# Designed miniproteins, single chains, continued (4), part 99

Each design is a single chain, and the fold is of that chain. pLDDT is the mean over its residues in the fold that is shown.

## One batch from the design tools (miniprotein)

Design m15440
Fold by ESMFold2-Fast:
Structure m15440 (fold): chain A 71 residues (1-71)
Amino acid sequence: MKELEEAIEIIMATHVMTNGAKEKDLEKIRKESLKNPKKALEMAKELEEVLKDDPEFQEALKKVKEWLKKK
């Protein structure tokens, strides 16, 4: 659980830094992403090409994908 939450936080923080989302919207997206990790993957896909060389982002993306495979 904590590893998935940390992975989603990394994806969310990166999305904010690149797209300038407001904190209130982030909390809503975070709660939705924790309930449906597919939404976190959708946000990550928008950044996947830009951040292909970011090891923290790639590791976070991998963890979310692995979590979805277990369901």
Scores: mean pLDDT 68

Design m15441
Fold by ESMFold2-Fast:
Structure m15441 (fold): chain A 79 residues (1-79)
Amino acid sequence: SLVEEGIELFKKAMREFLELMKANAPLSEIQKVWDELVKKMKELLSKLSKEEQEKFFEEMKKIYDEIAPELKAIYEKRE
């Protein structure tokens, strides 16, 4: 389904983003990953019903909550 495709896309992008941050990649590379994700997410969301969008946002929040401790650790090490 489109929702499942979007969830997998988001997971892949979040992992790629996390790896770039850990590697101290240039901000331009990090920004490129973010811009591509935003573009694809906008296209996907425009095709989803209200109910599918709600389910998608719930799953995105869950994925974010899972990576949040790792993101926090990266920020704390950089400061």
Scores: mean pLDDT 77

Design m15442
Fold by ESMFold2-Fast:
Structure m15442 (fold): chain A 68 residues (1-68)
Amino acid sequence: AAQQAADDEISKVAKEMSDRIRRLVGEADALAAQGTPEEAAKARRDSMAEMHRIGTEAAGKIQALRDA
């Protein structure tokens, strides 16, 4: 009975992660288009670090939901 609720929450976490990553990529691309090559490189590095953080956070939440 609880499996459907857990699967729904896992899907929600995965969707939120995908939406956040997509937004970060779009923001970094927009900044890169408007800035210098150095600013573009920094924006890409910053977005990659943030994407790694988001992925790690989402993985932890999904694992906790699976273990519950």
Scores: mean pLDDT 79

Design m15443
Fold by ESMFold2-Fast:
Structure m15443 (fold): chain A 90 residues (1-90)
Amino acid sequence: AVELAVSMGADEELAKEVAEELRKKGYSEVEITVATIAYSMALPVLSEEEARKIMEQAAELAREVSPFVAITQATIQIAAAIQQKLDAQR
């Protein structure tokens, strides 16, 4: 999980912390991998609180859909959050 997330551009230290937290909550290795990737994608553009929310949503969605679909949905949520912030400035 951590190694795959890092290879996809995730920060290694943050990936390890997030993976350990989710593992303690009972998520599977696949769900942790999806959530860690989503968190790493969100962190550079959103607050830590918003990134954690997207992370938890991605982990939960990965229980019902394929990892690819869950990651795609996380990307859409990140884009929507950015758009909402831009619209709020208008």
Scores: mean pLDDT 75

Design m15444
Fold by ESMFold2-Fast:
Structure m15444 (fold): chain A 89 residues (1-89)
Amino acid sequence: MRKVTVSTSLSLDAEGNWVATATAVADGGAVALMLSQDGKVPQGVLAFSDGERSVATAQVQIAPGTTFRAYAYTESGEVVEGPEVTAPP
C-alpha cells in the first residue's frame, strides 16, 4: 500500500494577495491534487511517479475570508483530505 500525505499553507505574495499552497506526496504511483475554495468547483493538478515518489503542488490566489482545502486522489482510488485554511478577512 502506498502512503499519501497532503499539506496546506497560506502566505502573502509580493502584491499582498493571499496565496494558498497545497502539496501532495505519494510513495509511488500517480497522484491528482484537487483544490476547493468556499464551495467553488475544484481545480486539478496531476503528477506522475518517477518510480519512487510523486509530488503534486498547486497554488491559488484566494480572497480574504475565503476557506481553502485540498484533496489528493491516488491511482488506487484513495482520497486523502488535506487540512483546511482560511484567509483572514
Scores: mean pLDDT 72

Design m15445
Fold by ESMFold2-Fast:
Structure m15445 (fold): chain A 95 residues (1-95)
Amino acid sequence: SLVDQLRELRDRLQRDPSQAVDILDETIELLDEYIRNSDAPTGLKLQVRGFRETLRKIRDVLEKETDPAVQQEGADLVIRLLDSIIRFLEYLESL
């Protein structure tokens, strides 16, 4: 499921924060695939598009960042956002 794939990405980022940009690229691709290929309702796809745009903006900021402390804070923010996305999707899967 999308939830299981996002959990793997979240756990990878927690183990190696230096991979934040690569993990964000993988996450954005995964969300794009879900939007394109899933039979989910339009409203749900719109929420996923919102998450994707937020992650894309963070990705662009982190790609230009060279301070390891700021990169770590950015990775922690992304983990928190992934946890929120996972929780949202798990709630919907429970319905």
Scores: mean pLDDT 85

Design m15446
Fold by ESMFold2-Fast:
Structure m15446 (fold): chain A 88 residues (1-88)
Amino acid sequence: SEAQKLKEQADALKKKADELRAKALALGADEARIQALIDEALSKDTNSSMGRMLALIVENQDDPAMVAALKSAMYYKLSVDLEAQAKA
């Protein structure tokens, strides 16, 4: 079913987000700061969230830990959005 496919895609994105969060922590990113970025991404609509995170990636492009944290936040947001779409 389409709903099942969306759920599987959401789960895959969540797994990718978890891997990127672990990478950010391994590179020395602060756990509270990572969580704040995830919370910010989840608090906005999809387009505003993606635009904000992409702008921050450009600003922090020389910081691998921050880039990993920002990508994690983006993947968590996309996972939540697909999960919501699967329930609609």
Scores: mean pLDDT 86

Design m15447
Fold by ESMFold2-Fast:
Structure m15447 (fold): chain A 97 residues (1-97)
Amino acid sequence: LTFEELKEIIQEVIDELDAAGLTPEQRGLVYAFASRIIDLFEKSGKKEYTLEEVKEMVEKALEWLRAAYPDLTPEQIAVLESFAERLLEKLEEKKKR
């Protein structure tokens, strides 16, 4: 996966969740999560990423969000976990050809 392909998939997942009825607050959290994932990829300096590397960066971004926003509700955490799960599903589908 290239960085451009990753950004496209991230935006696609955001659009799907927004269409499913995210609140403005939930959308803000998903954008913060996505921005952190993108930042981690930019810092790596790599041109291409494996699915395993993407999983690690998603896990690091989620860990950072939990630390930065300690007052997250169970419902907000569930939204972030749903975003992570959907993102990894789409990345696995794209890897399959």
Scores: mean pLDDT 80

Design m15448
Fold by ESMFold2-Fast:
Structure m15448 (fold): chain A 81 residues (1-81)
Amino acid sequence: VEAAKRAAEGMAKAKTPLERDVYLALFLMVLGIYIANGEPQEAAEAARTAYEILKQAGMPEDDLRLVEEALKYYEELAKKA
């Protein structure tokens, strides 16, 4: 959760598109690690934390929608686990 939170904060504070993409890649890697370890609940919590941070930072709606869709996906996986 903390690693995903830091990646989301990095995305929110990114000064260039490249820097934002690097933090986005890091965030997605962290979610992938949770899924690979069989921890969909951890992935869902990480996605929820990221969504809240990015929303508070005023991230564009299109980018925020991507995180929201990821959150819904991982919450469904956690519910079925």
Scores: mean pLDDT 70

Design m15449
Fold by ESMFold2-Fast:
Structure m15449 (fold): chain A 83 residues (1-83)
Amino acid sequence: SLREEAERALRAAEEAARELKRLRKEYDPSDQEHVNRLIGAKLRLIGDAWQAVLLANKAGDRELAERARRLAEEVGLTLPEPE
């Protein structure tokens, strides 16, 4: 179902958010590999959280969509505007 797909996307976003928080605490701007991993985690979080918002909206699950959006916002990232 769309709700189950949205929940899976939200789970992936939650994992990416945890990785991003960990990488930020280990922050070393002189380590290019670390910087690349941090960028990758940001991109995964944005993608998965936005997918969760879109799928949750299609499923009519407003709370799930809001959770995905707040997850990105809590780590300082802004999701794209809804179309």
Scores: mean pLDDT 81

Design m15450
Fold by ESMFold2-Fast:
Structure m15450 (fold): chain A 72 residues (1-72)
Amino acid sequence: MLAEYRERLERERAALEALFEERGASEEERRRLGEVGLAMAETVLARAEGKEVDPAVVDALRAEAAAVAAAL
């Protein structure tokens, strides 16, 4: 199960890097979105491990990701 999530995250990361390269996104924009993506990935992995995750944290990360995406 965890390996499947990790594989999905790695595929999504590769696709995102290709998209940034195509759009010419700034290093700062890429870094910020990468940080948000990593936090989301850690949240997904924690849920997969059966750990309790605060829904408010998930909502905050989604809002941040949406804001960064809108800035691209």
Scores: mean pLDDT 67

Design m15451
Fold by ESMFold2-Fast:
Structure m15451 (fold): chain A 79 residues (1-79)
Amino acid sequence: KKTEELEKKRLEYLKKFIDDSFAEIQAAVNAGDTERAKAIARRALASLEVFLDESKNPELQKLAKEAIERIREFLAALD
């Protein structure tokens, strides 16, 4: 029961981190600051890779992998 609560909190934190990261990236893009957008995206990517390495939770891993692929596609589109 307490393990499920911790897993739920981790998922909520990860979802918020993803949403906040994409909001920052979009704000930088809207400002015309492509280099800042890339820097934020690379920082978010590194953090998401740590979430993948540290967790065996399948739901968290799936969410992190989906976010990583979205960020990689964004970075590739800017190159």
Scores: mean pLDDT 81

Design m15452
Fold by ESMFold2-Fast:
Structure m15452 (fold): chain A 67 residues (1-67)
Amino acid sequence: SLLQKAKALSDEADKKKAEGDYKSAAKLYQQESDIYQQLADRSTDDITSSLYLMASGISKSAADTLS
C-alpha cells in the first residue's frame, strides 16, 4: 500500500540521516512527501486529506533542510 511505502521511506530516510548521508535522506524524505500528497489526493474525507497534506509538508520540510 502507499501508506506502507511512505512508512518504509520514512524509516530509510531516518537511517540515512543517522549515517550522515544527508543527500540520500533528503531524496527519501522528498519521495515520502510525494506519497503523502498522493494519499491526500485519493482521500474523499477532508480531515484525512488535511492530515496527509500535513505529513507531506513535514516530509518536504525535512528534505529541503537536508538538501
Scores: mean pLDDT 88

Design m15453
Fold by ESMFold2-Fast:
Structure m15453 (fold): chain A 80 residues (1-80)
Amino acid sequence: LGTSTTDEGLMKTADEIVKDAEELVASSKSLGVQADILKFTADSLRHIANSIKNPDLREEVFKRADELEERAKKLEEEYK
């Protein structure tokens, strides 16, 4: 019963997206590209969070997105 996608499945997808993003950031030689990857990942996490039914788990994913966006902003400031 419930939706075809579980909150647990969405949390796992969020973890996989973050892992993939961290690998791309680690392989990138450009701070600007690293910042773009983190921003895109943060946006993707917010999209996932909006589909999570449990408010506590949803808040966790939003917090992760906010942290990635803050990291991206710091990288952009250092790059300039």
Scores: mean pLDDT 80

Design m15454
Fold by ESMFold2-Fast:
Structure m15454 (fold): chain A 86 residues (1-86)
Amino acid sequence: TLNVTSSDGEVIVEIAGVGKVTTPAKGVEIAGKVEAKLTNPGKEILEGTVTGSKGYNRKVRVIPGSTSTVTLEAGDEYTIDFKKVE
C-alpha cells in the first residue's frame, strides 16, 4: 500500500492500474510491481523520503514542471511525506 502526504503544496501520483491520486492519499493498493509517476503542479521544489516497511528507503525530488518516478511493489507499505526544499 501507499501513503503519501505533503506539507507544502500538492503532489500528483499516477500509478498504472490505479490512476491519478493527489496528496494526501492513504491506503492506495499496489498490485504487482508498478512505476509511480510523481508530478509537482506547484512552484516550490519538493523532496520526500520513500520508506517501505520491508526496508526500502529512497529520497526523491519533484521539480515543478518535471516528472519523477519511483518503483512500488505489492506486499510492502510505502510512506512518503513531501516538503519544500530551501
Scores: mean pLDDT 81

Design m15455
Fold by ESMFold2-Fast:
Structure m15455 (fold): chain A 73 residues (1-73)
Amino acid sequence: SKTRVEILLLTHVIALGGTVMMYERGAASKETVQAEIERLEELIKRAREAGVDQDTIDKAEAAAKKAKDHLKA
């Protein structure tokens, strides 16, 4: 359902944020952050197919972009 996809998307946004924080503190690898980004990007694709609202999708895409920018710095 749309609601289940939204909950899963938000859960992975939170998980990615936590992983980036741990990476910046030297407690997680670049590979771990990259894997979480890939999981979130797959969920964004699923959310678009499920008809999740654009505002929620935009927030998830912003989270993925922010994490990618941290890996480039």
Scores: mean pLDDT 85

Design m15456
Fold by ESMFold2-Fast:
Structure m15456 (fold): chain A 89 residues (1-89)
Amino acid sequence: LSKDQLIEATVSMAVMALSVGKLAGEVSEEALALMDEAVQAVQAGDYEKAIAKLEETKKLIAETSPNKEEAEELVKILEKVIENIRKIM
């Protein structure tokens, strides 16, 4: 896989995790919208924008999630995505 495909796959896994969190009532629609913007930025090759949107998503989940344990797990997933993007930029 190309670096771009690896980044896209990693971001897609994070989107899946956030979507499951929304079904469980743990993630807001606003957090999912920010994540969609991050995916679009990755697809456009704008990794700086993607990281910025992932950081905003992480902060929003940490501040607004009713379940702090689930929020911590989602934040860890988003941190790993950010690390992977930074490593292969």
Scores: mean pLDDT 74

Design m15457
Fold by ESMFold2-Fast:
Structure m15457 (fold): chain A 75 residues (1-75)
Amino acid sequence: ALIKQLLEAAKNGDLDKVKLLVEELEASGQLEEALNAQDELGRTAFDLAAQYSSEDVYLYLKQKYDELGLNPYEE
């Protein structure tokens, strides 16, 4: 549920909701899993932010990927 909500929030450019969901996922130890999660088309939250969202969401998620040493373009 939370991971799907993160993907939808990133797609919609809802920075406040993205931040809230990231904090909740980090507190539960699921943030890395959530940031690596893909939709049915193989798109991560970062990909969706880049394609549909505002620059603010894109930059925020990029920072989170960088902090965890994740590559959003690797499977």
Scores: mean pLDDT 76

Design m15458
Fold by ESMFold2-Fast:
Structure m15458 (fold): chain A 85 residues (1-85)
Amino acid sequence: PVPELSPEAQELRERAIEYLREAYKLAKDSIHAQFLILSAIVSAELGEFEAAAQDAEAAAELAPEAREALERAAEYLREAARVQA
């Protein structure tokens, strides 16, 4: 089951997923980056914030056009992980 998140962690997750969705649209020329972004979205939905941040960071290395959105997503995911710990 999805872990029960604090309201603060939920808001950070929602912000991260918004950036991941934007990054997916930008990374259209890299199928590998798109798979990592989808993995990050799934991990974030499951509350696996550190795993989601790692996938977002890996995707940023593969898709420079999406890098800014992915770095913002990773920041929010890292904050969600700290709040939820």
Scores: mean pLDDT 85

Design m15459
Fold by ESMFold2-Fast:
Structure m15459 (fold): chain A 71 residues (1-71)
Amino acid sequence: MPEIRLRDGEIVEKGTDNPRALALAEEISFANPKTPEEAKGILEAMGVEARVVGNRVEAVVDGTRIVVELS
């Protein structure tokens, strides 16, 4: 599965050219969430189901996995 990874509000890996997944990752980066719960809330507000796993949030959009890691 293609993946986009964000770390501490920055996109660090882009495994896809899917416009919707990239737009969602850019929106998360712009919002600059400080906690996994904030990142989950942003994704859910955009209509995307998200899960908190420790210090990361995971979601799937159009077959692309989005991972948000927070230090």
Scores: mean pLDDT 82

Design m15460
Fold by ESMFold2-Fast:
Structure m15460 (fold): chain A 76 residues (1-76)
Amino acid sequence: SREAQLRANRAMLELALGPERAEEVMEALRRAAELLEAGREPSPELVATIEEAERAMKELAEKDPEAVKAAMEEAR
């Protein structure tokens, strides 16, 4: 479900960036989604925040795939 995917994304972000930064990234993702749904482009700052998070999550997945798998299973 979409809710399970959102929980998994939050769990991975918390593992990669910590809970405070993960909350900031989740808010940036929500704002970017709202802008795109309205036919507008996210600001460069929102894009940079999302790209930073994507890099951190990719590094986590490459260095610790077991932690990523555990987070995904807990989100189900």
Scores: mean pLDDT 78

Design m15461
Fold by ESMFold2-Fast:
Structure m15461 (fold): chain A 75 residues (1-75)
Amino acid sequence: MKIDEMVEEIRAAVEAGDLEQTFDLIEKAIDESPEALEKVVEALREYRAQHPDSPHAEAVDALIRYAESLLKSKS
């Protein structure tokens, strides 16, 4: 999957509240490249900035922390 397609798909998943698909996309991004995962993390951070009162805020924050830990593990 192209990075741009992956970013688009994760935006759709998180806006729909599909946390399972969001998690799967994070795992696909790390398998693709660290750059893909960085783009996915940026998209999730943008969602959180735009939706501060989201009912999924805590879960999305946990997914962001998980993705960031994967990026650090590759360093």
Scores: mean pLDDT 80

Design m15462
Fold by ESMFold2-Fast:
Formats: sequence, C-alpha cells, structure tokens
Structure m15462 (fold): chain A 69 residues (1-69)
Amino acid sequence: AAQKVNALYELLKNSGAQPKGSLKETAAFLVQQYESGFATPEQLAQLAQKELLVQDPQFAQRLIEILSA
C-alpha cells in the first residue's frame, strides 16, 4: 500500500495535477478506492485525469499501471 501511494504521489506531482487537497492524500484516496474494490484502475484514471486537470496523454495509462502492480 505505502509503495503504491508514494508512486502515485510522484506521478501526480510530475504530471501537474491540481487537487483541492494534498497530493499525498489524493494518492492515498485513489489507492484506497482500488484496494476496497469500489472502482477499477480505469475508472480511477478517468476520474483523476478529469478532476485533477491533468493534460498528459500518458497519465491515465501510468496511473493504471501503478494501481495494477
């Protein structure tokens, strides 16, 4: 869990993500939603890209890879 949170935090930081809270809390939230079975990696990637205003076309795929590892 901690390794996935740190990997997502670095991805969000490097992708120019614009969360309403902290980047680390956002990363932890996404990992928790996936691990709890509430959302697929694909659903979380679409949500994150839209809500965090990320314009990197590879962001969604990288997020899916981190969650699915």
Scores: mean pLDDT 79

Design m15463
Fold by ESMFold2-Fast:
Structure m15463 (fold): chain A 74 residues (1-74)
Amino acid sequence: PPDILTGAPPPKPVSDLRAEWVKLARDLDLPDMAAEIARIGAELEADPSSLNVARYSGVVIRMIGEALDRGKLK
């Protein structure tokens, strides 16, 4: 069940962002992107380097681009 402890929007942690982006990729029918996000997310959790952060950000941006190209995201 959801916990409601909010008055202002908090910054999203990496693990929370990963779950949200995987869900969004699935909803947009982009299973390859969901798999890439999961893979890069695991790499980031194992080794939280700037390179892995950049790779994770890159795959999320690519997923957004694919969604926009398909007309799923306004």
Scores: mean pLDDT 68

Design m15464
Fold by ESMFold2-Fast:
Structure m15464 (fold): chain A 77 residues (1-77)
Amino acid sequence: MAEELRRAMAEFDRALLAGDLAAARRAGQKVVELSGSPEVARLVQEALDALAAGDYYAALRAASEAIRKVEEIVREM
């Protein structure tokens, strides 16, 4: 689970950097499902909304916070 969650998070970050909204949505859904965290779900949605609006800085900022929360969750697994 922990490695699968990290892989999904890496896929999400890569999709955001590429501006690939479809790939980001798919990877983001996987991150939300694997984390089981409402806070991670909120941060993933913020990143997707920012990317859809063309605000890449806000998207990457939200993704960075999601990565931090995912690492906290992985430490507790």
Scores: mean pLDDT 83

Design m15465
Fold by ESMFold2-Fast:
Structure m15465 (fold): chain A 85 residues (1-85)
Amino acid sequence: MEDLERTLKALDEALKEAQSPEEKFEILGTRFVLERKLNPDLPEDEVLARDRALKEEVIQLYKEAGYTDEQIERIEAGLDRAIAR
């Protein structure tokens, strides 16, 4: 758990450098899974609120990039699955 801050900080820096929605999706998906695995005892409401905010950011990026509603639905389902794990 001591490396969580280091790993998340590295992912945050990578997210700032990412140019494509696909790269941002991969980074944010990794953050969701990593945060949940390293802190399984986090309050569910706090985790849900944070994950929901990050999901909204990713979905907005894909919408701005011109992805279809069907593609957005698939991406959203993938993020929801990652958040739930």
Scores: mean pLDDT 71

Design m15466
Fold by ESMFold2-Fast:
Formats: structure tokens, sequence, C-alpha cells
Structure m15466 (fold): chain A 59 residues (1-59)
């Protein structure tokens, strides 16, 4: 799943992969990939919720 790929890339600090995956997620596209390498538990939780919720629930 997209969420699993994002978490794997985050653990590996793979900026190129994070940038690619973020571009596919509308609510994350405005977040710089560098900010994702320093994810705290709160920001990670928010990203996981976005990936688990249909986009319709965020609007």
Amino acid sequence: SLGEELIDAWKKKDLEKLEELISKIPVLKDMPPEALTDLDDELLSRILKVLNFPLDLLY
C-alpha cells in the first residue's frame, strides 16, 4: 500500500522516494520532503490517518 511504501521510505531517509510518494498524495504535496525525514510521532500519525481515510472525509 502507499502508506507502507511511505513508512519504508521514511525509515530509510530516502528523500527521492519520499518526494515521489508525496507527489501522489494531494494533502502532502505542499510539504517539503526534508520535513518528512524529521517526522515526529504526531506528524507521522497525521500522515497515517490521511492515508487510511478516503479523501472525501478530509474535505
Scores: mean pLDDT 60

Design m15467
Fold by ESMFold2-Fast:
Structure m15467 (fold): chain A 70 residues (1-70)
Amino acid sequence: MSLEEQMRRLLEQLERDIRAGDLDGALEQARRLVDLISEGLARQQGLPLLSEEEREEMARALLETVKREV
């Protein structure tokens, strides 16, 4: 499975979890998405991986962003 396909599946699951009211599941999917994005950027740009704290902050921001769209 491609990185793009993995990200799309996680985003779809995140949207489903939000619509179902499963915010804990949605946050878990957001964390997985941020991890994949961080790894992708590190590979493309040669940058270090984001810290655990930075990834958690981005996951929470992503969840709030997707909640506004659904």
Scores: mean pLDDT 77

Design m15468
Fold by ESMFold2-Fast:
Structure m15468 (fold): chain A 58 residues (1-58)
Amino acid sequence: MEVIKKAEELGKKYGEQGNTIKGVEEARKLSREAGLSDREILEAQIAATKAGYKALKE
């Protein structure tokens, strides 16, 4: 839960800068360093992607 929330924050931060790819990369790195499973890392990447695209639209 905590790591997914941070992934969303990273996606939004970099999405606002027009760099959604970097947001997803940072979220993946954070999740991997936190020792999450491959499934949880994927969930964090999805969360960051959704947040990034939403930030680009707004």
Scores: mean pLDDT 79

Design m15469
Fold by ESMFold2-Fast:
Structure m15469 (fold): chain A 68 residues (1-68)
Amino acid sequence: SGAGEALRAATEVGARHDPDALSGEEARALLVEALRALGASDETIDAVAAMSPEEALAALRAGQALAR
């Protein structure tokens, strides 16, 4: 699912970056890049690219918690 792909990308980014050190725009860009690297669908990439800065940071924090 697109949500599963986004969470996978957030887990990989969260393992390498502290969400509290990033802007929401930076978090969104990193999530989009991770999704492209994972071969996610264009639909999933577009959905994440359309996230608000707050949504991107929340997704990244969830991913970081799973990476621990």
Scores: mean pLDDT 81

Design m15470
Fold by ESMFold2-Fast:
Structure m15470 (fold): chain A 79 residues (1-79)
Amino acid sequence: SSEIEQAIQHLEGLIAALEEFMKETDLTEEQRKIAEEVIKLLRELIEHIRKTGKIDEELAKEADEKLEKFGEMYNEQLE
């Protein structure tokens, strides 16, 4: 399905963006750990999609929640 291919491309883009952000930004150890956990979950989500052709909604939810937490922690540090 072209929709599944687009989903994988989107997730790969998110991983690339996070990896670039981590290289360019001076992050705390806690922020770096959460970013690494997000990347790991996104990679597991891609692998699940490639293996089953389905989105693991539990993994997607966990990745989204951790990405939101990462954004909140980064915004708090800018204050």
Scores: mean pLDDT 81

Design m15471
Fold by ESMFold2-Fast:
Structure m15471 (fold): chain A 57 residues (1-57)
Amino acid sequence: SLLDKAKDLLLNLDNPEKQEEFKELFSKLNPKDQEILEEFYKNLPEMKKKRQQLLLS
């Protein structure tokens, strides 16, 4: 599903191309799936660490 693809991309944001693909997929999601994905992101401590790693790159 698009939601599963978006979650996978979110966990694997290691380059600008994947970041843009994620943004495109996010905009194609229905509002309920967008809300689920935002809650998924907020509740993942690993995502905060990954964001810090991206800033250090």
Scores: mean pLDDT 69

Design m15472
Fold by ESMFold2-Fast:
Structure m15472 (fold): chain A 84 residues (1-84)
Amino acid sequence: NLNDIKLTGSLNEVLAENEIVANNEAATTDEILVAASRIRFYANVLGCTVATELAQKAIVAASKGDVNTARTYLNAAISALKNC
């Protein structure tokens, strides 16, 4: 239906946007937290449990100010969501 098509289009945009954040060495913990939250939302809607768990770990790391760990989990979550 139209909502499913629109959701798929939005997912591709979200994946592209968040992949830029995940690969940006200058990305702040706040930017990573926003990106991980969006990935977690789409992963949960699509039933991608592994991507949801990895995105949640990225959110926790970003909340603690651990940018390197947060970026690692965000990249892992994006990869898991693409392979779901």
Scores: mean pLDDT 78

Design m15473
Fold by ESMFold2-Fast:
Structure m15473 (fold): chain A 92 residues (1-92)
Amino acid sequence: EDTEAGRLAKEALEEGRRILKELGLETLAEAYARMSDAEKAVVAARIIERLRAAGLADVPPVAVAPDATLSAEGRALLRVAEVHLRALVEIR
């Protein structure tokens, strides 16, 4: 049995897995492990900015680098995060 919220969460997880598979990755942990510390910081800052813009986090603004500074793994992780953030906003 799946609630509507559970179904939306599963759909977001499946979409995220499809994005990762396009890069030959099985999990977010593998994508994260392949990133540099500097790149991890950029992705985290972008996720925090998205969360604040959506009203889901009460944290101060963080400066973010352009997408052009991210590897394919970093851009994929950001896309997966954006999919999950959209699902969270829709569920609420």
Scores: mean pLDDT 67

Design m15474
Fold by ESMFold2-Fast:
Structure m15474 (fold): chain A 82 residues (1-82)
Amino acid sequence: SMKEELEKEILEAHAKILVELRKEHGLPVPAEMPKSLEELQAWIQELVAELKTYPPEERKKIVEEYLDRSGEALQELVEKYE
């Protein structure tokens, strides 16, 4: 269904963004990509927990980069699916 295809593309886009951000900031990258939205949510929560050890300003920059890249990816998906 379109919903299942959209969920898969959201999963893949957000997982890619998280992997790229982790690589850019020297953070460990999980060996396997998330297979569900629940696993993706766990990845986001783990990143947030790791970022709590960072200075507040650096943490804000990383979060803003994630939100910006995620917003662009979501906009592209909305235009593709309706």
Scores: mean pLDDT 77

Design m15475
Fold by ESMFold2-Fast:
Structure m15475 (fold): chain A 81 residues (1-81)
Amino acid sequence: FLKDFRLRLFVRVAEQVLLEKITDPELKAEVQKAFDEIRKLSDPEERLKKMKELLDKIVQAYPELKETVDLLREAFEEVVK
């Protein structure tokens, strides 16, 4: 129960942080769509997998965001414990 709530809260915070850092309109729209899809997933494990995939994709497109993404990954692992 609490773990799922924390994961949902983390997804919202991660979306806000990433959208503030992304300047490319196409990538920004793609990230928004990906977060909407993650929120629709009922299985917490599927949300975890999709979130990690999204973070990897963002780092590949924007290497300068690596520090921000690394912090989000650390927070994510804390929520999943």
Scores: mean pLDDT 76

